Designed miniproteins, single chains. Designs and how they scored, part 95

Each design is a single chain, and the fold is of that chain. pLDDT is the mean over its residues in the fold that is shown.

## One batch from the design tools (miniprotein)

Design m3300
Fold by ESMFold2-Fast:
Structure m3300 (fold): chain A 95 residues (1-95)
Amino acid sequence: SAREAAEAGDVEKMAELARELARQGGPWSTAGAANGAAILSKRPELGDEAVRASQAGDVEKAAELLAKIMREGGPEAAYGAVQLAEDLTRADRAA
């Protein structure tokens, strides 16, 4: 679904998937996705805010900031962020 959204350029769908992954993977995967998206979009300040929100337990605020970073960075940044969140969530479940 993330790849399909990326191929369609559907940043909103990718942001929605990122929020769901944040709910499932928790603060760690959300922080990782936000950092990845911030690097790709060259908005490190927004990534830092998302990480702080996630560490404070405010997953909804972190997901909202992640969505903003994705929208500003475009489909490639959004896809990278979702992929990273999926990989981090999967790694945590495998440990």
Scores: mean pLDDT 70

Design m3301
Fold by ESMFold2-Fast:
Structure m3301 (fold): chain A 85 residues (1-85)
Amino acid sequence: AVGEVELEAETPELGGQAALKIQEEAKKMGLKTQVYLADRRITATFYAPSMEKAEEAVRKIVEVAEKLGAKVVGSRVKTLDELLR
């Protein structure tokens, strides 16, 4: 399963902080993660062994981002089959 969270920070500096915190939390959860930062926009993608794990990861990352003051623009969880079809 794949989870994706898209965030927008008020400043590029906050964006950098959010990206680092997201990467750290994903490592703690044992997930394969890719974080992309462009100015104030952050896209985090998580590769999880199950839908439950992907949903847990998205929820955790949203909580971390909101605590840092970043705005959640979108979030989604998909199966690998949905990504390939």
Scores: mean pLDDT 77

Design m3302
Fold by ESMFold2-Fast:
Structure m3302 (fold): chain A 89 residues (1-89)
Amino acid sequence: MELEKFKKESIERGKKLIEEAIELLNSSTKDVPPEEIAKIFGEGYGLLEANGVKLELPKGFEPLLKLPEFKKAKEETIEKVKKKLEELE
């Protein structure tokens, strides 16, 4: 089923984006703006939330969650995923 494949791929992508954001945040050698990390984090959370996956917040990420870039990326990703899920129903 194309729906199940899309959900699985979306969840895998979401997890990968969260891992990438964590690596960027913890990297002392990469000069990455907090806004860029927040955007990646928001996209990852959006993919997981739209597919009904609950994720516990990692400690120390609360400042990133307060950035407008996080909220925008999350909301845009949720809307995009929901539209695609409706199309594949």
Scores: mean pLDDT 77

Design m3303
Fold by ESMFold2-Fast:
Structure m3303 (fold): chain A 85 residues (1-85)
Amino acid sequence: SELKRILIEAEATLGVAEIARSVVGPTLSPDVQAQFDALMQQMNTLMNQIRQAYDNNDIQAARDYLSQMNNIHKQMTALLRQSAA
């Protein structure tokens, strides 16, 4: 189903972000770590909202939350690129 596809994509995106935090996080400055952690908190909130939309069979809400999650992930990627020496 479309909802299950969105759920799997969201979980994969969150997983990639969690791996990045685990591997690269300890090498970042405290200020950049704090910014990354704030974005991780937003990602977890959106993941919970996607799961809620899945449970409610709300395809439009799930798509909107996934779009927001992808935008947060782009911000994380940009933050890491800007922080690379």
Scores: mean pLDDT 88

Design m3304
Fold by ESMFold2-Fast:
Structure m3304 (fold): chain A 92 residues (1-92)
Amino acid sequence: SMTAEAEKKRKELEVVKAVAEILTKEVDELSPEVEERVAKALEIMIEGVRTGDPELVLKGGKELAELFKELGLPEAAEEMLKLGEELAEKLK
């Protein structure tokens, strides 16, 4: 269904936009190591959205949240956890 495909793309875009906003507004310098960790966690979360796997969505969200906590961004970490939980619930 075109509507189901469009909804998956919308959810993927929501994840990408949330991470991009945090990185562009809250992070002054992005090291290669941090960039790789963000990319891997984001790929896990997006794969969960694409495959309809709530456990992968939660895993990616938790890995992003832990990374943002390490960067001193606890509010961003909470937003990522909330987004992961909301997306995982919608996949049930």
Scores: mean pLDDT 82

Design m3305
Fold by ESMFold2-Fast:
Structure m3305 (fold): chain A 79 residues (1-79)
Amino acid sequence: SMSEFEQLVEEIKRLLDEAERAVKAGDFETYYQLLEQIDRRLQELGDLVKANPELWPRFKEFMAEVYKRLEEMAREAAA
């Protein structure tokens, strides 16, 4: 459902915010645990979109944002 999609998107955004906080603090253990949680939620989101193909354009835009944020965090972790 649309409500389920929106809820999952909001949860992933919250986890990304927490992961950004962790990597900036140098808390790599928490950072990697949060990345694992993000990966699981993204898999759930992907499964939902496969069942509801009309969500694909919104999913594509959201995934572009997610990958950009993950790349920025990976650069901070490597610095």
Scores: mean pLDDT 88

Design m3306
Fold by ESMFold2-Fast:
Structure m3306 (fold): chain A 56 residues (1-56)
Amino acid sequence: MEELKAEYEAARRGVESARRHAAETGDPVFQRTADELRRLADELERKYKEIEEKKK
């Protein structure tokens, strides 16, 4: 659980960082990276929530 939470937090921060960089540079590569990290963060969030609910 702790590792999954850390991965989710890291992915979230990666998305924010990539989005800021994309907005500042206008480079589509960072926009694509942000979109990929967002999908990963959403998947990790769903798994994190599932584990949390099951342990309740």
Scores: mean pLDDT 76

Design m3307
Fold by ESMFold2-Fast:
Structure m3307 (fold): chain A 142 residues (1-142)
Amino acid sequence: SMSQLDDALRTVSEVLRTLGDVKDTAIGAAGRAAYSGTDATAKAAIATIDDATSRAAEAGERGLAAIRTLGRIDPALGAQQARELARQLSDLKTTVSDATTVIASESPAVAADANAAGKKNTDTLDRQIESLTALADELEES
């Protein structure tokens, strides 16, 4: 029913709200790298992380709206959109992870902080992907 879909979407929305934490952590790592005088390669990787986290936040917002709209018409369509959003976040997770590795390899001074931030970011994205997958499974069982 509409009420069950709204409750499930509320739970996923709360998890997706953590995209702000992903972005802030990535910017924190970028700020430290910039202060350390990292080279052009590390600066490009920092820009890649900022772009990827911004795209993840935008995809989350648009995807959640699509899941709600289509899920009200047909739960199977809502499930399909939830899986598509999970796939998009998985791709962005890979982008963030790869860029974090570049930053860590270019500057020993920020390597530990970059790796810690990268793990926090990927752990957060994994929780979002898991929540979307669980929502898709629930919608397909309705």
Scores: mean pLDDT 73

Design m3308
Fold by ESMFold2-Fast:
Structure m3308 (fold): chain A 91 residues (1-91)
Amino acid sequence: HMSLEERLERLIAEADELIKQVPKDSPLRDRLFALRGELAYLLHLVRGQGAKPEDLVPNLEGEWMTIEELVDRLEAELAQLKAEIDRRKQQ
């Protein structure tokens, strides 16, 4: 199984690749940067503070959840953004 740190590194790398694929004026670019920023913040908590998947964190809306739950939500959103980008590339 992938560690939380490895999972966050993978998701950040995926976000960086998707950012390269969208036009600079795309609203998808702003959402990808926000998503990447949240993932990078979580990676800092894991690396710098020894944060664990079960630890509670606030999301950008101030809702408290576990790091694992937040990462699951961010991964799902990244997958939806990837599908949208792939759909637009076929046009």
Scores: mean pLDDT 85

Design m3309
Fold by ESMFold2-Fast:
Structure m3309 (fold): chain A 68 residues (1-68)
Amino acid sequence: SEQEEMELAKLAAKHLALEEARARGWTPLSIEVEEIDGKKLKVTVTTEEGSIERVFEKEELVKKALAS
């Protein structure tokens, strides 16, 4: 369902953003996910060192989640 796909996309978005923070050696403090238009997700990771903001396409996130 579209709701299940959106939940998968949110999980994939959080995973990718946290992996980027960890790859930088940054310390994640919080993570926020915002649904823009049902097609894109904006993820913000706040760290001790700064913030990482990424926008992902829902379709790409679902594909990544299913491939993992």
Scores: mean pLDDT 82

Design m3310
Fold by ESMFold2-Fast:
Structure m3310 (fold): chain A 92 residues (1-92)
Amino acid sequence: VEKFREELRQKARRLREEIAALDASPAGREAGRRMAEEVRRSKTAAEQAAVMIRATTLPPEQQRLALLSARLVMTELDEKNAEEVVRGRERL
């Protein structure tokens, strides 16, 4: 699981680098921020899917950053979930 957590950390780092390299408009950055927040509030995979679908309805410039931001938050949530699984196994 530690190797899996490291892979998730590397994926998150790559997503942050892609976002930083993107010449995004202020509207694109705001859309990315909003999508990230909606993913953080998502409690189920279906809710996360709904956020991603909503991101695809944005203008192309905003869509790229919104999808990258949503994927970053999902990756960060996966990291937290993996950490909780390891902690749960240690408690057993």
Scores: mean pLDDT 72

Design m3311
Fold by ESMFold2-Fast:
Structure m3311 (fold): chain A 74 residues (1-74)
Amino acid sequence: MESLIERAKKLLEEAEKLLEQAEKTGDKKLIFEAEVKIGMAKIIRGILRLEGVVDEELDERIEELEKRLKELKE
């Protein structure tokens, strides 16, 4: 089965694709779906941190996508 890190990264990749599509279409549903996927990745990050695992790449990707999400919602 996929590791939690791999699953989180996959969710962020899907969220990035949704945000890019939302930037082109203005579809608020895509923004919401991206927000949900970022939220799920953040929950996985929280679980990893409780297990003593820190992934800098995962943290950076979450921060970048949250910033893009905020810009689209403003």
Scores: mean pLDDT 82

Design m3312
Fold by ESMFold2-Fast:
Structure m3312 (fold): chain A 60 residues (1-60)
Amino acid sequence: KYTVTLKPGTSVQPVKDEIKKLGGKVLKEVLPNKLVVELPDDKASELAKNPGVESVEKIK
């Protein structure tokens, strides 16, 4: 599982679409700007390249 922090003013939908494209899924939306996602470990760096993403952090 990962916590994805969105940049201020970013639309959530493009980030959700990228997560799905990378084979992940959104488990929970945490207001105001965070998502809890299931994502392959090798895809976390690719998601972090998304211009709407501030950070991707592994949770355990």
Scores: mean pLDDT 79

Design m3313
Fold by ESMFold2-Fast:
Structure m3313 (fold): chain A 77 residues (1-77)
Amino acid sequence: SMSEEIIKEIEEILERARELILSPDIFKQVIGGFLIIAAETEVDLAKRQGLLSKEEYEELMKKIKEVRDLYKKKLAS
């Protein structure tokens, strides 16, 4: 379904963000931060277009929060 395809794309962006954030390269970490923003924007647009259920939206936002929390911890170290 279109919903399943969009969820997969967002999850792929978040996986790339996680890999970059865990890198010792500061430039890669910064790019990881931008990918979190891209994922949030895509989730919001998909929800606005009615492509995500409430449950799918909440699960994706939870995954985004997990990657954002990782980014915050990395910057605080």
Scores: mean pLDDT 87

Design m3314
Fold by ESMFold2-Fast:
Structure m3314 (fold): chain A 74 residues (1-74)
Amino acid sequence: MLTEEEKRVLKAALEYVAKDGRETVPVDELIRAIRHLTGLSEEEARRYVDKLLKALGIEGADTIPVEEALKLLE
């Protein structure tokens, strides 16, 4: 399960990458956003995204549905 800190980071990163109104974002782009905003390594950022995908029931997906992810992260 996602911690409150992991939720805050993921929400901030999603809001950052989806600023242009996209309905989906690539996993690699979200990883880059997490790294940009937090200074986490690629491995650490990927772990955050993997937890999000698992919580959404789409483990292994290469894109993230923005609205559904933000709803889960509130």
Scores: mean pLDDT 84

Design m3315
Fold by ESMFold2-Fast:
Structure m3315 (fold): chain A 80 residues (1-80)
Amino acid sequence: SELEKERERRLAEIERYFTDPEEKAAVQRMIDRELELKKADFETRRKLIREFLSDPDYEKGVQAKEELYRRLLAERRAAA
């Protein structure tokens, strides 16, 4: 329930700040992975991290998420 609300919030942020479908997919994949890691125990988390790091699109997801974070910070500073 709380994780579903968190996911909805983050998806709304992606839709707001990105227009490119490929960038949206990359950020969404990264967010889904973070939420999956939050649910996992220690051993499952270790396994998931290894799988994520072996994904050729992992680096693209990290870059896209950093861009989202930068845009969110810039907007918050402008609103303050």
Scores: mean pLDDT 73

Design m3316
Fold by ESMFold2-Fast:
Structure m3316 (fold): chain A 81 residues (1-81)
Amino acid sequence: MSKKEKIVEVVKEALEELKKLAPEYSEYLDELLQGVPNMSVEEILTALEVLERILKSAFPEKAEEIERIRKETIERLKEIA
């Protein structure tokens, strides 16, 4: 697989985990995933940071799990890039 394909898979897995925590945001998360193939790694990292802030604000009781998912995703992306 290309590096881009691996990045898309990693982001998809992260967004699927986030959908389980915040199903109300499923449509937004799906739109984000559709954009990922056209985004740079820097844009993806920024989008994930913004997403973490939005979800933690909406679901403060899920903040720790949201942070875990993002941290694991960022580490996997750094390994690919």
Scores: mean pLDDT 81

Design m3317
Fold by ESMFold2-Fast:
Structure m3317 (fold): chain A 88 residues (1-88)
Amino acid sequence: EESTLGLLEEIIDEIAKYVDPETAKRMRDASPLEAARIAYEAAKKLVETDPERKEELQYLQDSAQGIYDYLTAKEKKEIEERLKKLLE
């Protein structure tokens, strides 16, 4: 889904400004699902370590979590459909 992947890329670019180069590289090199997971963990850590900026940074955590949940549900459905075909 173009809109979801575009939002993920935008969030990764924003989070990359606040994280170490290794974490930024991991997000950019990962699959969409893994990138969303790394982005969520990074955004969560940013919110926890900088409470003064919680309101400003909370949207990154919420957006990354939403994308991760969506992609996880999509992949689970795809795996279930593939398994059903193999078990026939």
Scores: mean pLDDT 77

Design m3318
Fold by ESMFold2-Fast:
Structure m3318 (fold): chain A 85 residues (1-85)
Amino acid sequence: MKIVIEIEEDGSAKIYEDGKLLLETSDEEELIKKVKDLLDKNELIKAKIEVNGEVYETDNKEAVIIAIDILIENKVKAKITIETK
C-alpha cells in the first residue's frame, strides 16, 4: 500500500491511500492520529520525505511520525510518501 501525505504552508494537510483521498484536515491532532492509525495497522517498508527541495528516506516508523509532527506544527510545506506491506 502507498500512502502520500501533503502538508501546505497554511497548516492544511491531505492523506492519500493508493491515490485516493482519505483525509483532508487543518487539525494537527487529527492528522497525527490518522498517521499513527495507518502505521499501526500496516507494516512500514520505507518512507520518503520531500522538504525544501531535499529528500530524506527512512524505514523507522517513529522517525516518520516525529517528522510529520514537526512539519505540521511548523507549517512547513512537505510531501511524505510511505510504502507499507
Scores: mean pLDDT 86

Design m3319
Fold by ESMFold2-Fast:
Structure m3319 (fold): chain A 87 residues (1-87)
Amino acid sequence: SMEERMAILEKMAKEGEEKGIPEKAIQAAVVLFLEAADRIEAGEDPEAVLAEAEARLRHIGTKLGLSQEEIDTIIELFRRGVREYLA
């Protein structure tokens, strides 16, 4: 549901902000989460969708000049959010 998606996104954004992740990276994770949720609901393989989204987040984080620690943090938050959505 949209309510469930928004609750996960709010938690992810809050944790990202608390950990000092740049706003642009958090916004990218939000967009990729919504895209991933739609693709999974359309019948795509969740593990394949997750792997692709993770690769895109790493690329975006690198382009934004994030440290490896910041990139790993936002990817961990993203993976947890998608797993929570699938539970």
Scores: mean pLDDT 86

Design m3320
Fold by ESMFold2-Fast:
Structure m3320 (fold): chain A 67 residues (1-67)
Amino acid sequence: EKLIELLKHENKDVVLTAAEILGKLEKSDDIVSALEELLKHEDFRVVTAAKYALYKIDKEYYKKLEE
């Protein structure tokens, strides 16, 4: 899961791309946890990408966020 390491990259474009790719992959606890950490990011674009990726992987998780 080298893609999870890319979420910690210094380049925001790399982080955004990694989050989009992770959103297309199979659900795993490691991927969900990594995307949840991105929800705390200072850049709203990264937070938005993480929310969308979580929605694609786990619609139940997204539903919980809307409550």
Scores: mean pLDDT 72

Design m3321
Fold by ESMFold2-Fast:
Structure m3321 (fold): chain A 75 residues (1-75)
Amino acid sequence: MKQEIIEKGEAYYELGVEYFNKGELDKAREYFEKAAELFNQVPEDPKARLMAEIAERMAKGSEIGIETRKRLEEE
């Protein structure tokens, strides 16, 4: 049901935050993308829409961090 999808999305978002705080940006991005996908399954819920946007932004931030790390390693 819709509530179960939202709860799963919140769980993946929390995992993304944990990995982001540990500097494991690849895993953080994966979990934020999974959270956004779940929240996007319930677009009729305003809270789910907002959480999808936040998760998508966090995934993008993680991606930028990965790219920055790769650039520093190449120099």
Scores: mean pLDDT 81

Design m3322
Fold by ESMFold2-Fast:
Structure m3322 (fold): chain A 70 residues (1-70)
Amino acid sequence: ELPTLEELLEIVDKVEEVMDLSNPRHQALYEKIEEIKNSEWPEEQKKASLLYLLSLASEDPEAKKIIEES
């Protein structure tokens, strides 16, 4: 079952805290997450997009731990 948008935003905020913005991959993920958070997209599309970006972030060990524990 998909998490709520509020639950995804809490996970996203925790993942953003462990991102190294000097890393181009982390910077790109951060920028895309912020774009989606601030978008006018329907809630269901925001959820799907955030889940996809979190799956990409899970390649980082610290982010993966946060996502798996959620």
Scores: mean pLDDT 76

Design m3323
Fold by ESMFold2-Fast:
Structure m3323 (fold): chain A 76 residues (1-76)
Amino acid sequence: SLADTLWSPEETLEEARRAVEEGKEIVENEESGSRAVAKLIGMLLRVVMSASTDEAAEEARRMLMAFYEEVKEKLE
């Protein structure tokens, strides 16, 4: 079933940490701020939608949104 492809809470948080690290590279290397934002939104959506629990999804969302708030001035 589709549920068998969802990430455990531990996997969700690990993927969120990986997304933050990948996001740092995107912010540093992507020349287009709008493309950088699109890539960051895509990573957020992927991690949150792949979570098997609402609690893990919310924690992942908080981690990625905190990262976005830190870097948003560089994306204008």
Scores: mean pLDDT 78

Design m3324
Fold by ESMFold2-Fast:
Parts: sequence; C-alpha cells; structure tokens
Structure m3324 (fold): chain A 83 residues (1-83)
Amino acid sequence: GPLLEKARQLIEEGNKLFLEGKYDEAIKKYRESIEYARQALEAGDGVEAETLRRLAERNMKVAEKFKKEGITPEEALRRAVAR
C-alpha cells in the first residue's frame, strides 16, 4: 500500500544521506519512515510494516551514534576493518 511504499522510499533516502555523512537529514528521513511504517501496521501491513519500522529505528540509532561521535561512514568502516 502507499504507506508501506512511502516508508520504504524514506529509508532509501535516509540511507543515501547517511552515506553522505548528512546524519541530521538521514535521522529526519528515518523518523518519517518509522511514522509511515506505524500507519501501515495499523492498516494491516503487519509483517512488512514491522520489518521496515525496525530497520528504520536501527538505522536512525546508528546515524545518531555517528553524529554524536563525529565520525563519517567511511571513517567508521576504516575503524571496523582496523578493529
């Protein structure tokens, strides 16, 4: 349905912004996606809506952490590879 499709599009937009290091904008898109996913869940899109809600919440928390630590996705990947 249109709510589920909008939630999915907002996650994709958030992911693009996250990869660009635009964490505030990415967080805003993920937050909007969570709201659309909740509305889709109420409309009966239970399994897919819950999956998208969890994905958006997880990605939002990662973006919030990166913003707080002042790191880029590239720097985070570099640190993960270096352990």
Scores: mean pLDDT 82

Design m3325
Fold by ESMFold2-Fast:
Structure m3325 (fold): chain A 90 residues (1-90)
Amino acid sequence: MSDRQLADRAVDFGDQLLQQGDQSSAFSFYLRAALVYVGLGDFDRADEIIDRARQNGLSDDQIEYIRDRVRNSTPDQQQASLRNLRRIFG
């Protein structure tokens, strides 16, 4: 599975968790997916993930946190997000 496919799977899982009312778990998956795309240099896709999370009902505080991390994440944080998604999805 490619890094993009892992991140996209995390977005889909975040959507499902948010529809079930699990905002905390959904937030974690959207954050990790956005940081993987930042690590790939795909800032447009990271911004699309943030907009999708907002439209699906993630809280304003959680959206602002993800935006701040997209602007200010380190390569180590981006790689940690990718390793976490690989552990969860294989």
Scores: mean pLDDT 88

Design m3326
Fold by ESMFold2-Fast:
Structure m3326 (fold): chain A 95 residues (1-95)
Amino acid sequence: MEELEEDAKKALELAEKYKEKTGGVLSYAWDSPSDEVAVEALIKALEEALAKAEDAAATGEGESEEGGKGVVYLGVLPSEEELAAFRAARAEFLA
């Protein structure tokens, strides 16, 4: 439990660095901070994304790696709340 708090803090710091580097956001992945597996996967994905962003910046691919907009894939499925929002939007689109 206390270990989860440290991991959550690291994930938050990495998410802020990622946002500063790429302009991309991982906000919806932060929806379930109490899930230990999700937090660990989020930290790993953030570290990989940050390392990739730094490598792209060094190579000069900064704009190509703008982080894209919309859904970010972090190796962990988005929360069911986010999926429910997508399903609701799709239902309205089909209507």
Scores: mean pLDDT 54

Design m3327
Fold by ESMFold2-Fast:
Structure m3327 (fold): chain A 70 residues (1-70)
Amino acid sequence: AGAPAADPDYVLTPEERQRLEELVKKARELGKKHAEDFGVTDPEEIEKFAESAAKAVEHNYRDLARRRAA
């Protein structure tokens, strides 16, 4: 399948989803800051840093939430 697998045993609460969305926005901003700190001026490269940071925080948050639920 071309989509990420669903986790039917653990579902994020509405509060956790809201928090995740805020963290993703923050992560994108941090990713852009990191790119600028490295002297990256290319908008496409800056965007890749932002996307990478967003994906990392989303994955980490889901992992933490799952462990907290266990």
Scores: mean pLDDT 74

Design m3328
Fold by ESMFold2-Fast:
Structure m3328 (fold): chain A 73 residues (1-73)
Amino acid sequence: SIMEEIREARENGSSIGSGVLKKQLEFLKALYETRGDEERAKAYDNLIKMLEEGTPVSEVLEKLKKILEEELK
């Protein structure tokens, strides 16, 4: 399942593929859409689009880290 893929990718953080990262971002987008948080859902959607456009996983992960740091405030 997507949740198991997220957990496994976090545990093996050096080997995350673009497909696994995309599934993680899709899950986070759906989670925030369910909460009514359109801004965060949109931020995750933008990261998904970057992966689909061929942006390197490393660059997308840096942007994801920034979003998560804003979440932890």
Scores: mean pLDDT 72

Design m3329
Fold by ESMFold2-Fast:
Structure m3329 (fold): chain A 56 residues (1-56)
Amino acid sequence: GEAEKLARATATAIERLLQGQVPSPKELGEDTGVSEALASRALAQAVNKLAAEGKL
C-alpha cells in the first residue's frame, strides 16, 4: 500500500543522506518506483528524522 511505499522510499532517502548524497524527489521516485509527490514526502520525512537525530 501507500504507507509501505512511503516507508521504503523514506528508508532509501535516509541511506543516501547518510552517505552524503542529496537525492531529488524525481531521482528518489525513479529509483524506488514511487510517484514524485510520494518521493518528495519521503525525502521530507527522512530530512526531518535525521535533523532531529543531529545527523544533518
Scores: mean pLDDT 83

Design m3330
Fold by ESMFold2-Fast:
Structure m3330 (fold): chain A 78 residues (1-78)
Amino acid sequence: SVSTDKDIEEVAKKIIEELEEKKKELEEKGVDQKFLDLLDAMIEMVKKALEEKKFSEYYEKLAAEHEEVGREYEEYEA
């Protein structure tokens, strides 16, 4: 579970690595540069949140968004 600054930093690094890997796959597929730029912006946002020690707050917002979009959770609440 993510509860300490060090744990949060490790999770952030993994997210950045996953986004970088995803960007590489999309680049190889020849997707529009606009989508690659959006991925770069997301990576930059995560890095900034980590440096500002606001990553936990940012991560909580991302988790809430994912839960809200998750069809599994939506079906249970409906």
Scores: mean pLDDT 64

Design m3331
Fold by ESMFold2-Fast:
Structure m3331 (fold): chain A 81 residues (1-81)
Amino acid sequence: MKAIEEAEKIIKAAIENKLSKEELELLEEASKVRTPEMLEAHAEMQKEYAKKPETPGEERGREFAIKHIAMYLEEKEKKKK
């Protein structure tokens, strides 16, 4: 639940070039992680965007990044347990 809010905060900080060292490292690690669940979610998002081709590429990119970071945060929380 809160993972998507945290992901939105991180992506906003990245756009504004105000990432903390920890947030920057998190983004770098997240960019290297490709779980089967992430790939499936990415495929579903692509399918939805194919139905709404009018969605701007910038908006699609932000939604994709937020979803990916949120899923990565959930995976990290699972590892902390």
Scores: mean pLDDT 74

Design m3332
Fold by ESMFold2-Fast:
Structure m3332 (fold): chain A 100 residues (1-100)
Amino acid sequence: SVLDKFLELLDKLEDLILRMYLRGLLSEEEFAAIQAAIAAMKAALDAARANGDSEQTIVQKAAPHALAALDLALAAARRRGDEETASRVEELRQQLLALS
């Protein structure tokens, strides 16, 4: 389902962000900002599910927050010259855009 695919991408996003933090690619402030975006995404998912929204509508409501987290991660990777990590962030971004 579209929601199952979105949740798989969310798991990959959270794993990528944690690895970036452990590798020193994110300051505490950058990590906190990304975690806030992820928290907003989870809140949007929960609210849409509670409202009985369709899978497509749930994804549409949550995706902007996931994209915000990815944009912050991309900026951080590029500031540190990590083109490999930046490419992985761009790949997840394109996969999320394809679902919304």
Scores: mean pLDDT 89

Design m3333
Fold by ESMFold2-Fast:
Structure m3333 (fold): chain A 82 residues (1-82)
Amino acid sequence: MAERAYRHALISGAELLVTRPDGREEVARAAEEAEREAARSTDPEEAAKARAAAEGAREALALSPEEARRVAEEGRRLMAAL
């Protein structure tokens, strides 16, 4: 499901921004990889998942440090509840 790929990429990206000094560079690379996968995929469902993941990673990059911390905390809570 594309929505899960988006959410996972956003939360993981936010966590990388908080936990790693080079987190922004790593999330940017992940977004570019997902965009390339979406562009080359011939399967519409795989293309949609890759596009959603790219969108989530791009949204994580747009977060301020305080927003990234909040998203990472919220994401950890949601995953713990599963």
Scores: mean pLDDT 80

Design m3334
Fold by ESMFold2-Fast:
Structure m3334 (fold): chain A 63 residues (1-63)
Amino acid sequence: LSSYLKDASRALDNSDYTGAAVYLRLALSLEPSLNPVSLAKFVVDNSYSASEDNLLTLLELLN
């Protein structure tokens, strides 16, 4: 789980939103009880960009 979240944050740092979404989906497949919005926010908050636009883009890709 933590490895996928770290990879997702790293993908965001490289503006790879699709890659970040894939890693978040992998994290959710391991623990499907987790809230996708909370995980996306965690990844954005731990990226260098830490922007609300990045959060919205990730949430769109997860839907």
Scores: mean pLDDT 75

